# Designed miniproteins, single chains, continued (5), part 105

Each design is a single chain, and the fold is of that chain. pLDDT is the mean over its residues in the fold that is shown.

## One batch from the design tools (miniprotein)

Design m19646
Fold by ESMFold2-Fast:
Structure m19646 (fold): chain A 104 residues (1-104)
Amino acid sequence: DPKRAAELIEKIAESLEKKGIEIPESTYKAIEALREGRYDEAIRLAESEGDSILGVGVIVIAVARSVSANPEERETLADIVRAIASSLGEEEIGEELAELILNA
C-alpha cells in the first residue's frame, strides 16, 4: 500500500522537523513519488541527496524496493526499516512499515 507507507514516512519526517532536524526537499518529493506508486522515481529522488539524506530517505528506498523484492529481500528491507525507525525514535511506525514491506 504505497499511500499508507507514504503517510507513515511523512509522520516520521514531521516528527524529526519538530525536533529541529531539517528534512531535504528531495525527501518530500520522494515520499510523494512513493504515494503515487512511482517507485523508480522515489528511489532516484531519495538517492539524489547522498549524505544529506537522514534515515527517512533510506526508508523510502526500502519501501519502494520491496514491491519487486523476493521474500528474503523483503525480510532484509523490513529489518533495515525497523533499525532506522528505532534510531529515529519512531519504533511503532517502523514496525507498521516493516509489515507493509513483508506483505508487498
Scores: mean pLDDT 82

Design m19647
Fold by ESMFold2-Fast:
Structure m19647 (fold): chain A 88 residues (1-88)
Amino acid sequence: VTPEQEAEFDIGALYLAAATYKVMADKAEERGDLQSALDGYEKAARFYEEMLRLAKESGVFSPEEIARLEADLAETRAKAEEVRQKLA
């Protein structure tokens, strides 16, 4: 396995974690469980942040792929902020 393939695998694992927490947060928000929704979106955002860090450091991801990850992170952060405002 090349270092590039290892970076892609690690990023894939982080993506699965981010997607899982985002889905759980969406379900919690639908149920009115705003605290669980906030916790899930914050966890998803942390995994997206780590993905972006590894993607930028590895140099194997295209600018288009980086921009897509940045968009996913921004959307997840916006969801966390919306839920946080409802709790304030």
Scores: mean pLDDT 80

Design m19648
Fold by ESMFold2-Fast:
Structure m19648 (fold): chain A 76 residues (1-76)
Amino acid sequence: MKEEAERLGREAVELARRAAELVAKVLAGEGTEEDLREAERLAARADELFRRMAEIGSEELVEETHRAMTEAMLGA
């Protein structure tokens, strides 16, 4: 369970980071509508993985992952 929760959390953060990078690219005028749609898909998948992780993870892991995802989205 712990290793699975940690894996799900890491994947959620990575997908959130990739989504944020695509959104930043579009906002900079360098991206396309396809990039925006891809970002939406990645963000939705990240949410699914985070919710799954939150069901089986510790409170500490949930807080850590939520912080990392938020930082990824803001930092792009």
Scores: mean pLDDT 82

Design m19649
Fold by ESMFold2-Fast:
Structure m19649 (fold): chain A 69 residues (1-69)
Amino acid sequence: MNLGKLDEEASRLGRELLEEARREGRVSRDEEGATVFDLETQRRLAEIGNSYHEAREKIEETGEPVGLK
């Protein structure tokens, strides 16, 4: 349950970040048509990922719920 909640929170934060980037026009496409985000959006996604991994390790170790920073 705790890991599922964490996965949902991380997915929500990532989706909101990507939707904001798209709304602001901070998204482009490469030659293959793949979505490319600006460096700031990529850094924020990495921060979400890092926070997710740290929280996940703590939940797995202690079983206590932790929030994403």
Scores: mean pLDDT 72

Design m19650
Fold by ESMFold2-Fast:
Structure m19650 (fold): chain A 104 residues (1-104)
Amino acid sequence: KKEELEARIAAAPPGSVERGQAYLELGKVYLEEGKYDEAIKWYQKAIDDLPEDSPLRAEAYRLLSIAYLKKGDVETARKYGELAVKAFEKAGLPLPEPSELKTV
């Protein structure tokens, strides 16, 4: 359902929770299809659009880590995993469980 998610992104205000959620959901659709580079682009858009203390920005880093792992880039995945942990701490959220760092 990429068209519905793209329409939500276009309609939602920049920096909003709704827009951030739509970016992450669209990235997850591409990730499920094995289109890892496309998923990475949408997760990066979420990071660029959302505030630094946003929980969704922290989740975008976690999802970037997963996408790079699926591409076989273990070093970049580890880097984004570390950024996700730091971002969750800044957002005041509990750290993700190890299993959550490898799932969508």
Scores: mean pLDDT 78

Design m19651
Fold by ESMFold2-Fast:
Structure m19651 (fold): chain A 68 residues (1-68)
Amino acid sequence: MTPEELEARRRQLEELLSTGVPLAILALERGLDIGDSIRALAEQALAAGIEASEEQKKLFDELLAQEA
């Protein structure tokens, strides 16, 4: 991995962390069909100790119940 590729991935990770990574972790835990790239990112984030907030968990569970 080049330094430029690493910096680009860090920027993408920061953007996802601010918007979607906690929800991606919840989707992974619930066994939802998420894209392979998002799944890998969620697994890596979970291994690094990143967790969704209680508010995000509640909203996700409510959304999942409506889609069921």
Scores: mean pLDDT 62

Design m19652
Fold by ESMFold2-Fast:
Parts: C-alpha cells; sequence; structure tokens
Structure m19652 (fold): chain A 97 residues (1-97)
C-alpha cells in the first residue's frame, strides 16, 4: 500500500526530528495500518501523538496546535503531494541498509 508506506516514512522523518521514542513510533505505525481506509482519522491520531512528542521535548512556543494542524494537512494531502512523495522516497533510500 503506497499511502501506508508514505505515511510511515513521514512518521519516521518527523519522529527523528522531534525525538519520538521507539514505543511512540510503533503506536503511530499501528494507527496507520489499522486505519489505512480512513486517512482523516489516521492524520488526526498521528498529529496528536507528534504534537505531544514536541511538547514533551520542549518545543514550547512552536504551537502544538499549529503543529497538529500542519501534520494533519500534510498527511491528508500525501497522495497528491508529488514533491513530498519524492522527498519521502529519497529519505527511505538514505536509511536503507
Amino acid sequence: DKTVELIKELVDLYSEYLGASEEEIKEMYKIIEENKDNIELTAEKIAEILAKVAEKKGYKGATPEALKEYVKDVIINIETDEELQEKLLAYKKQKEK
């Protein structure tokens, strides 16, 4: 599933940037796989977790609410955002063994 793989790569990229734990990444992966037929629900739940990670890591003032909305919009539009898709595929290639 192309969409599932793209959202997983996005989660990996943001998790690396924000410092999400392995447990938080696994929870997000489970959400993606269980809700692959509902992109809006996937986007909402992933955005909530990433916003909480950012807050816990001291990105205070980077507006957790704005980060949540931003991540939701990115995920909802992931299938039509060709530039983002290319960046995520490049990121995947870079981290392949």
Scores: mean pLDDT 80

Design m19653
Fold by ESMFold2-Fast:
Structure m19653 (fold): chain A 93 residues (1-93)
Amino acid sequence: SEELEALIKEARERITKILNEKGVSPEDIKEILESFENGLRNLYKAGVSLEALKEAADKIIEKLENMPDTATKEDYIKVIRDTLREVFVKEKK
């Protein structure tokens, strides 16, 4: 889907900027982005709407912006996975 690819590209750019400003290493940023992108693609494949995925991405970005500078790679990945899981449960009523 062109719309999904555009969403992932926009979110990738925004997340990369946030994590760079927080001093996260390029290697850790790559793993965090892989978790995020795989999570969105899996939800899309499971039938979650593009609108719900866009809202999930925006919510994740807001949470990442508000995380403390002491946050680890594992903390970022957990926030992403927990948020995507909440979206999946809500959309599969």
Scores: mean pLDDT 86

Design m19654
Fold by ESMFold2-Fast:
Structure m19654 (fold): chain A 87 residues (1-87)
Amino acid sequence: MKRKEIEERIQTMLESNKEAAAQSEENKEKLIKGLTLLLEQLKTGELLPGSDPVTVGANRAFEHLKQDPLAVEVAKELLEKYLKELE
């Protein structure tokens, strides 16, 4: 899969999440926490211990992304950029 196709898919997901986060403070906090955990997993290559819905969601997203090394690289870059935009 080409880098541009992966970037477009991840950007579409992030824009959808941004719209949901704009609707409530609680949703924004959960989104920031989930994306921060996912970014940490993409950098370390490790699953996080925890049974809370946010950690479970981050683990599932990581397991999906880690199957494609190019998707991992693109996701790291886009998540870092997106989290800075949410500050």
Scores: mean pLDDT 75

Design m19655
Fold by ESMFold2-Fast:
Structure m19655 (fold): chain A 64 residues (1-64)
Amino acid sequence: DLTLREYIASHFPEEKQDEVLERLIAFYEDYLEGKLKVTPDSLVSEIQEKLKEHSLKKQAEKEA
């Protein structure tokens, strides 16, 4: 499987990758500290879906 970071890199341009990674890292830090009570696999799937939606919206906005 692709790592989440590599999935983001293949789905978003470099300028967006830093923002997305920063948010995901912060989330994972909270999860590791036990502040969040969610299943990682479930949340990762939801994040990936949101990333797809954002990418599609960006593509539509950049259409000539």
Scores: mean pLDDT 61

Design m19656
Fold by ESMFold2-Fast:
Structure m19656 (fold): chain A 96 residues (1-96)
Amino acid sequence: MAREVADRLIAALEAQGKTLEATIVAMTYGIALASGNEDEAVEMAAKTAVDIAKRSGDEALRQAVLEALRWGAEIAEKNGDKKTAEVLRKYAEELE
């Protein structure tokens, strides 16, 4: 689940041609995962992707990250990870 959410965020950035930014999200997820737990790693990946989308001013990138966050929140909720689902929904609202 956590890796699937991170992979979806990375894929959203790559689909928009943001290869360096996708690498930053992937590295942030990996470092957080090594230093903490899956939930913290997903939260850090989501925060990084949101910051990238906001700074870009790119509507297509904003929408792609928003859709990835919404999908991730649904998957987290279905897996009983309500805290991660709430965090992902909050970040999605920041991109609306």
Scores: mean pLDDT 83

Design m19657
Fold by ESMFold2-Fast:
Structure m19657 (fold): chain A 82 residues (1-82)
Amino acid sequence: MLEKLREEYIAKGEELRDSDPKLALGYRAAAIALDIGIKNGLPEEEALKIAREVFELALAGDIEKAKQLLKELAEPLVEAER
């Protein structure tokens, strides 16, 4: 279940904080993506895909792009009037 994976990512982020802050940030970003996906009822495959993409961006140091992806994940719930 995504909820269990989210808890594992949160735990890893906390544990890696002192040894690998970059990797810790990646796990935290992935956990946020999973949380949004769960709340929005996304399929497990889609939530995992976005979580991994955000994780990869955080590891690359592209924090702004990671934030934009998380914002886009939330925004598609707003219906386009076109």
Scores: mean pLDDT 76

Design m19658
Fold by ESMFold2-Fast:
Structure m19658 (fold): chain A 63 residues (1-63)
Amino acid sequence: VKGDYKIIIEDGDGIPLASIWVKNKTEDEAVAYAKTLAKDLTGKEPSKIIIDKDKKIIRAFVD
């Protein structure tokens, strides 16, 4: 099932570094995008990913 997801890249203290909407993605595709965006933005892979399925929000934490 595809939908629109909000991706939020956060530091280890939960401070938002970037946010973007991705359209017409599965959850797995949106998670893959969040990992790529975090690495492109910070040079690091996220240490933790939290998915809010009800709100379709993906939070990727980079320490």
Scores: mean pLDDT 82

Design m19659
Fold by ESMFold2-Fast:
Structure m19659 (fold): chain A 82 residues (1-82)
Amino acid sequence: GSEEAARANEAGAEANRAEGSEEGARLNEQGALAARQGGPEGNRRAAELNMQGASAAATDGAERGAEANARGAEAAERAARS
């Protein structure tokens, strides 16, 4: 699995929860699990879940959570390519 992508998702979940986006936090927690499962499919799923979390966070006004989610998606996508 990708520890970097998982850690980014966990940081995003904390930021989203602090700013009131429970949906963003939930999606980030799922992304962290997908990243830890690893492989191209796990990392691709983590990137998808991070992008969904970013959209949810933005809708809820959790701007820092949305930024953390976008960065987590990039990390997961890089892991999927390696």
Scores: mean pLDDT 75

Design m19660
Fold by ESMFold2-Fast:
Structure m19660 (fold): chain A 53 residues (1-53)
Amino acid sequence: MTEEEKERIRRALSFFDHDGDGTLSDEERQRMIETLDKDGDGTISDEELNSVL
């Protein structure tokens, strides 16, 4: 994953973490994955998600 993709993921995390406690619910995690992987090609790996989460 590129540095630009990591920045987008971090911005998405800030956006989806509306509770502001640094914890994402299962629903928020699922929505984030769907938002970032709209192409459905699996470009976002679990390893990269774990690095930014």
Scores: mean pLDDT 60

Design m19661
Fold by ESMFold2-Fast:
Structure m19661 (fold): chain A 100 residues (1-100)
Amino acid sequence: SPMEITKALARKIAYETEALLLGLPQSFLDQFNADVAQIRAQAKSAEDFVAQVNALTDRYLSTVTNPKARAALREAADYVKAQYLLEQGKEDLAREIIRR
């Protein structure tokens, strides 16, 4: 539903804001979001999207030393995946990602 998609986006923004407050640069988040947008355009399936965002997130997390900033970025990435899955009508897969 549009409301569930909006809630996922709002939670993504909240965790991105937490990561910024914990010292991640705005340019880091801008580049992450640009890379996610490219994955959205190129993904062949929901499973492909999730796999590519997981690999992207792992690459970005490897450069983050603050454990709280790392946790916030991981949560933001989970809501990115959930938002996409909800947009694709895959509510069960979105729910599984948010619960983990």
Scores: mean pLDDT 88

Design m19662
Fold by ESMFold2-Fast:
Structure m19662 (fold): chain A 92 residues (1-92)
Amino acid sequence: DVEAELERERKRVGELARQGKILTPESVIESARVGLYNLLLDGRITPEEAERLLKEIEELAQKDPVKADEFAGDYFFERYYGRKAGRRLLDS
């Protein structure tokens, strides 16, 4: 069940953030996975597109977790909010 899986991922991301490990490759990938699953549930992205993007984020996270997090966050916010908060950390 996709909803149950999303709840597990949200809890895991929350625990990582609480532990201050949010910017590891694993934490960035898990955060991106949650965002992509939310886009899938809303029908704003196809499963094929989500899988392709997740693989790209995974590769980028292994090289630079900060850039991977920014890339994933920008893509997620662009799809949901039309760039409203795509550069939130750098703008605020």
Scores: mean pLDDT 69

Design m19663
Fold by ESMFold2-Fast:
Structure m19663 (fold): chain A 105 residues (1-105)
Amino acid sequence: MEAAEYAEKAAEKALEAARHAGEGGSATGYSAGASGAAGGLFGARVAREKGDRELAAEAAEGAAGGARAAALGARRAGNEEGYRKAREAAEEAERYAELAREAAA
């Protein structure tokens, strides 16, 4: 699988983390996760168009960062279920960012 595909998957997980954070009462967590997802997706598209595997890995890392921020927001909102689900999505986003780095090498 190509680095850009992993960046797209990381962005998908960042959006999932954002939704769980929002449902858990964290508007800030939703915004952070959604911004990470948008940046990751657009970065992946540009990387694919240019054949830039390193840019795809950077886009995946950005998405994973947004997912982590979403999980932190959910935790601070005090909703245990929302935090648990946002954390799981963030862990998957981080895994895809690792795979994007491996594919870029």
Scores: mean pLDDT 88

Design m19664
Fold by ESMFold2-Fast:
Parts: sequence; C-alpha cells; structure tokens
Structure m19664 (fold): chain A 74 residues (1-74)
Amino acid sequence: SIDDELKMLVREISVGGMLFVAERMYEKGKVSEEEMKKIRDLVDEFKKNKNDIEVSERLFLELSKLEAEIQKKI
C-alpha cells in the first residue's frame, strides 16, 4: 500500500542518516572498527530486507539502539 511505501521510504532515509553520522563519528575516533562493522552489517541486512516490513522494522529499531549507545560516548 501507499502507507507501507511511505513508511519504508522514511526508514530508508533514517537508516541512511544513521550510517552517515556513524561514519563521521568513526572518522573522529568515537566509534570502533567493530562497532562500525556491526552498523554496516545491519544496514546491509536492512537493504536486503527493505520489502519485508516486519524485518525492516526490527533492524531499524536495532540500528536506532546502536546509534543511541554511540551518541552517549560524545
């Protein structure tokens, strides 16, 4: 449905923003190589499962939790 397509679009934009912030923080030495790898793996899983609303929602929540954890290190 159009509503599901809009939800997916918003999640894709949010995930892209999370990845961008994580990579900037990695460049500043605030994120470890292991943390960055975990984020990239989750982003890749999200992209592979973007048409699965339930799976993409779970991955989005997991990415959001990791972003919050990393932001606490600032």
Scores: mean pLDDT 81

Design m19665
Fold by ESMFold2-Fast:
Structure m19665 (fold): chain A 110 residues (1-110)
Amino acid sequence: DEEGERLLAYAEELLAREEPDPELVAKLLALEPELDEEARRLVEAAVVELERAREAIRRQDFAGAERHLAAVRRIAAWLESRGYTKVAAALRLEAETLEGVLLLRQAVLK
């Protein structure tokens, strides 16, 4: 799976530079006890991307925030394709929540 290989390579590079929030990782991993090691690393990378999206929103880097949220959704789509539907749904909800904040911040700062 070319998409899975590309996502895993991206995840490993991201995780070498930045630590995921361990509390959010633990909550997400608890939703899918049967996650293999590759899927676990992708969940960790998605958590890093969610934090990067929050930081981008705080800095008013709205284009950066959109890119980070797109990365979370790409990981969630791959997890869903592997049958990890609960963690994929949770990641999409986290991304949708931040997208709501992004849209509100864009509207207020006009």
Scores: mean pLDDT 87

Design m19666
Fold by ESMFold2-Fast:
Structure m19666 (fold): chain A 82 residues (1-82)
Amino acid sequence: MEQVEKARELIDEARKLIEEAKTALENGDVQGALKALSRAHEALVGARVAYEQAGNDPELRARIDELEKEVDELDAEIKKKQ
């Protein structure tokens, strides 16, 4: 139960950091976008660990996979601007 809540908290944190990275990128702040994206990656790693300890809930896995895809898409977009 505690690990499920921790995974959800880290998923929510990663989502906020992804939105922060998108906003920074739209404003031309490539360095700010990279910092937010790095933090989002760290939060998703923590979420995956908590998800595995929580017994591999398929809903949590789907949310983590979705956010990891958004992070990869943003990383590719940032690389195009460098």
Scores: mean pLDDT 82

Design m19667
Fold by ESMFold2-Fast:
Structure m19667 (fold): chain A 76 residues (1-76)
Amino acid sequence: SRLSRETAIALVERETGEMAAELEAQGALDAARYLRERAAELKAEISKQETVDVAALFARLSELVAEARRLAEEEA
């Protein structure tokens, strides 16, 4: 299935914003910055599309979150 561009951007903002805030609360500031920067790039990519594939979007978000968590472990 596919999401509208606007819905996909809102989903990225919510999911990555919540995770970045959690990482910041844990003191993982570099991991949080990485996630916010990659999220901005993903939103810019989505802004060039009319619709976004849901499975592809969730796969991209999952990869970004996993990498951010890996970076947070290295900050400890």
Scores: mean pLDDT 86

Design m19668
Fold by ESMFold2-Fast:
Structure m19668 (fold): chain A 79 residues (1-79)
Amino acid sequence: STEPLKFREEVKKKLEESEKNYETLGKNPHFKEAAKLYQELLKLMDEVGLGKISIPREVFEELRKKGEEYIKKGKESLE
């Protein structure tokens, strides 16, 4: 299935965007926290792929949403 690969690519792009926003938008800690959450998501996805752990889809979605909340807070705090 292409769906898990698309999700992983989306998370990777969000990580890169969070890191770029941190560097370009005054090193706001909310963007740093978003980047950490997306890094954790990628690590968890890789560990599931290697059969080391079993995690329900809901956990990945919760971490993704929390990352989006940090990005939103970072943008709001710069205006």
Scores: mean pLDDT 73

Design m19669
Fold by ESMFold2-Fast:
Structure m19669 (fold): chain A 120 residues (1-120)
Amino acid sequence: LSPELEAVVDRLTEVFHRRLKEEGVETPPLDILREGFRAYAEKLVKEKGEEETLARLQTILDYLERGKGFSGFVAYYYIIGYIERKKNNDPRTIEQINVALYELLTAKTAEEARKAGEKL
């Protein structure tokens, strides 16, 4: 990834991890979680290019930041809803995206996190 995409992946990972931890939600270690979001970004760069990937990740980050007055669960569902809207022509449903995010949140290794990120 470009330095700009790495920086957005880092910020997204930190904000997402913090918001869920504030709600008492168990998450993988920050380094493992980051690998999942990196895999998602790498997939998007391949499919949509760097500019569109940066825009999408910034939008997800904005949803997490704007939600400072609500729970981490609401931030989680904003991410699902955003990804689903960008997959309107994909046979994947909101349920499939939810499963991928659940797999990411329960990942025990960087490899498991990357596989989950590729499914988003």
Scores: mean pLDDT 77

Design m19670
Fold by ESMFold2-Fast:
Structure m19670 (fold): chain A 68 residues (1-68)
Amino acid sequence: VEEAVERIAEGLAQASVDFDKPFSKEEAEKIIRQALLDLGVDESTAEELAPRGAELAMERYEKLKKEK
């Protein structure tokens, strides 16, 4: 599950950089939560992990943006 969260967060950050479409932490939380639900993760687990996933996505986005 943690691996899935990291992969979703990384993909979201990469897509944001590739398409030059920045998003807020709140938007990232919604996207990650929905992606986890689509993968069959329980609602309670998705709700708990979404904020952490959003934080990872924002950190990854900042690192990717700062490097180039």
Scores: mean pLDDT 76

Design m19671
Fold by ESMFold2-Fast:
Parts: structure tokens; sequence; C-alpha cells
Structure m19671 (fold): chain A 61 residues (1-61)
């Protein structure tokens, strides 16, 4: 996906390490569900505006 490719192009090592955790099923592809699961920083089962902003910041790191 475009989001996966942008995150993989991040130069931030912490973001790249976080991306590996997003690949929950280990298939080498990050889906929207995996991004939601990994980006759910507060553990409420959804991605809020703040969590989405963090993901968007990751695309620009």
Amino acid sequence: SAVFNALMNSTNQAIRNKISFMDYNGDGTITAAEIIRAGDINGNGTIGAAEWAILMAALNQ
C-alpha cells in the first residue's frame, strides 16, 4: 500500500522498527487493520486524530 511504502521509506530507525511490529501476520505486507492495531497507542481499539498525526509524521521522517 502507499502508506506501507511511505513508512518503509522513513529514515527514522525507531519508525522502521515500529513498522516491523505492524506486520502482525508476518506476510511482509502492512494492512489498514495492522496499522490501526499498531497505531492504537492508547489501546482504545481505534486510531484517533493524534495517532493518525503520528503516522503521518512517520511518513515524513
Scores: mean pLDDT 55

Design m19672
Fold by ESMFold2-Fast:
Structure m19672 (fold): chain A 83 residues (1-83)
Amino acid sequence: REALEEELREAARELGEVVAERHGVEVNEEATEAAVEETIALGSEEELRIALAVARAMVEGLRAGLSSEEVLARGRAVAEALA
């Protein structure tokens, strides 16, 4: 559980950084941190695993140069496959 929580925090931070870097958009860090902490507080271990897999898939897509629409579609596909 604790390791998953820390991995999710790290993946979410990396996702925000890559979004800002690749698309030139400003990420609201306070809102992002609040959303991550809410997910951790309310989520089961399985829900945290799904969230982590989605975040990592989106980071991979962004680093591969995929569009925002393609990255979102990739994230949704991973979430549905694991649910």
Scores: mean pLDDT 69

Design m19673
Fold by ESMFold2-Fast:
Structure m19673 (fold): chain A 96 residues (1-96)
Amino acid sequence: GSAEAARHADEAFRYAVLAAKIAGTPEADESAYEAARHAQRAGDVALSGGDPKEVARHAEEMARYAKKAAEISGTPEAQKAYDLAVEHAERAREAA
């Protein structure tokens, strides 16, 4: 349901921010900022009782920004954060 999708979207956002912090570059900070915009939209949709599929789409976008940050970092730690963002985006989709 919407609440479960939102919980997984929040986790995808946390891991996107972690990947960006590990990367530590202005480009990675941009990725975290874009992920935050998607997290805000996912929260708005969930709070309004909107379509949980839209929440899941925003979680998928946050995972894409986690991927960009992991690629900028080039570290196994950032790759693990991206992997976890993807798993939570998939869980958000399953909950939708």
Scores: mean pLDDT 88

Design m19674
Fold by ESMFold2-Fast:
Structure m19674 (fold): chain A 91 residues (1-91)
Amino acid sequence: SLTVTMTAEPNGATVTATVSEITADTLVVTLQDETGAIVASSVAPRAKTLTVSAQVRGAEQTFRGRGYLFDSAGNLLAEATSEPVTVRAPP
């Protein structure tokens, strides 16, 4: 199984993806803004946990994390999306 969680940081957000499957080959994690644009991403082969962070741009920004699990042939095995998190920059 694949789990994706978001954590609000003082000036940004962190997405964490965790995989419980023993046979998982490649984990891809993206962090997106409110428009759906990818602001940060990471890819790790044979990883069970992967984190990605981004700092807020402007006074306020909403982030969403997505995780994708692929086999060695590039077939999608699982995907998960976090709840959105809104982060405000300090004044």
Scores: mean pLDDT 79

Design m19675
Fold by ESMFold2-Fast:
Structure m19675 (fold): chain A 118 residues (1-118)
Amino acid sequence: SELEEKRLAFYRAARATERAVDERAPVEEVIALLRRLAGLLFELLELSDDPIEIASAVSEFLGVVERIFAAYPDDEELRALLIEILERVREFLSTYDDPILKQLARQVEAFIERLRAA
């Protein structure tokens, strides 16, 4: 199914991005991987109507974002891109009246504030 294909693509891209970060890849490569991962996340989110699957995918993405920020804390372009993507995730989650997704939206907002304070 399209959902299954997008799910596999997203989790594979997440692992690839984590490997690049662990290997201290050039920022330009990390930015390209992050943009691809974010695109795959939003494609998966548009296809899924399951709050648990949405929450799992967003939580996975937040883990990758945290790893990127920890590895490249002084890169202003990368930090700005992370904030931009997280704002879009927060806006997406705000369209749901689900308690799990509302709690996750609060986690995303807290993460955005941490990135802005750095």
Scores: mean pLDDT 89

Design m19676
Fold by ESMFold2-Fast:
Parts: structure tokens; C-alpha cells; sequence
Structure m19676 (fold): chain A 73 residues (1-73)
């Protein structure tokens, strides 16, 4: 139904906003966070694109941090 779809998009937007806020804590990702915010303003498709961008950036950050920790050990 449209109501269930709207609720899913609302949840995705909330999750996307949390990911963007997390990225914004890291100076390296401030530009990516801003791009994700602009995408989220483009409606349903934009929100999905923003989520994917923010999620991918955070995964790359975590991978780099793990590699740095391993190199220091």
C-alpha cells in the first residue's frame, strides 16, 4: 500500500540522516555528507541514493580504521 511505502521511506530518511550526521563528525567525509544531504532533498529516489552513498562511505571509513589499527600492531 502507499501508506506502508510512505512509512518505509520515512524510516529510510531517518536512517539516512543518522548516517549523514555520523559522516559529518569526520572532516574527511564532510563533502560526502553534504552531497548526501542534497540527494536526500530529491525525494524517494534521492533518499535511496543518499543512503547508499552515506552507507558506502562509512563502510570505507571503518575498513581504513581497521587497516590502520592492524598496521600499528
Amino acid sequence: SMEERRKRIEQLRAETDKLIEELSKHPEFKEVAERARKLAEQGEGGIRSAYQLAHTALELFKKREAERAAAQA
Scores: mean pLDDT 82

Design m19677
Fold by ESMFold2-Fast:
Structure m19677 (fold): chain A 76 residues (1-76)
Amino acid sequence: MEIDEEELLRFIEKYLEAMGVPKEIAKELAEELMELMKNPHMKKLAEERYLLFLEDPSKLPGLTEEQRKKLKEMMS
């Protein structure tokens, strides 16, 4: 599956916001994480997390049920 880089960046940004990171900081951190995606291993991990979110959000590590609900609302 080909994942659009804009969609992946949006997912990372909203994931950080769902964790309680302020929107401005979440955007900056997401952009920094996208620079790490020049490493194929890091890109693969981020893409696998996004696919896991699409398939089964309950299996996303590091998020509470409330944070997963907020992420779903922000991504819809």
Scores: mean pLDDT 75

Design m19678
Fold by ESMFold2-Fast:
Structure m19678 (fold): chain A 109 residues (1-109)
Amino acid sequence: MEMEKEKQEKIKEARQVGRWTELEARLMGLDEEVAKAAGTLAEAKTLIEKGLEEEAKKLAEKEGLTEEVKEVVEKGADLKEIFLLAAEKVGKDVEEVREKIEEAEKKLE
């Protein structure tokens, strides 16, 4: 049990970020598949930021998002960019997703 507890806490924190990202996408009216993909991208990015590259890689491979996770990390993608990338990957209209994000941002102002 070497550092396993600390690793598990970091994994839980990353999973929480993913869940909040998915919830935010759903509240904006994004498609369920887009919301799920965005949550996975946010979780994987958080895992990498916490030094858990292997866990991020396994999550990305399991969900078929390996290239998208790499792009998110290399670009330092924000939440909006994560939603747009998720939409593109699952084959949804990126412009429609962009419009929904803009409408949500306007309502919060």
Scores: mean pLDDT 83

Design m19679
Fold by ESMFold2-Fast:
Structure m19679 (fold): chain A 59 residues (1-59)
Amino acid sequence: SAREEAAKRVNDAVLKAQQGASREEMLEGERTSQEVGRRVPELKAAADAAAELIRKLLA
C-alpha cells in the first residue's frame, strides 16, 4: 500500500543516514521524512522523529 511504501521510505532514509550516506542523501532523507509526516498523519510521529534524527547526524 502507499502507506507501507511511505513507511519504508522513512525507514530506509534513517538506515542510510546511520550507515554513512552522503550529505546530499541525508538532506533528501530529511525532506522525504518531513513530506511523509505532512501527507500521512498515521506516520507523522515516526516521520518527525526520523527527520530529527537525520538532522542531528548532519550536525
Scores: mean pLDDT 83

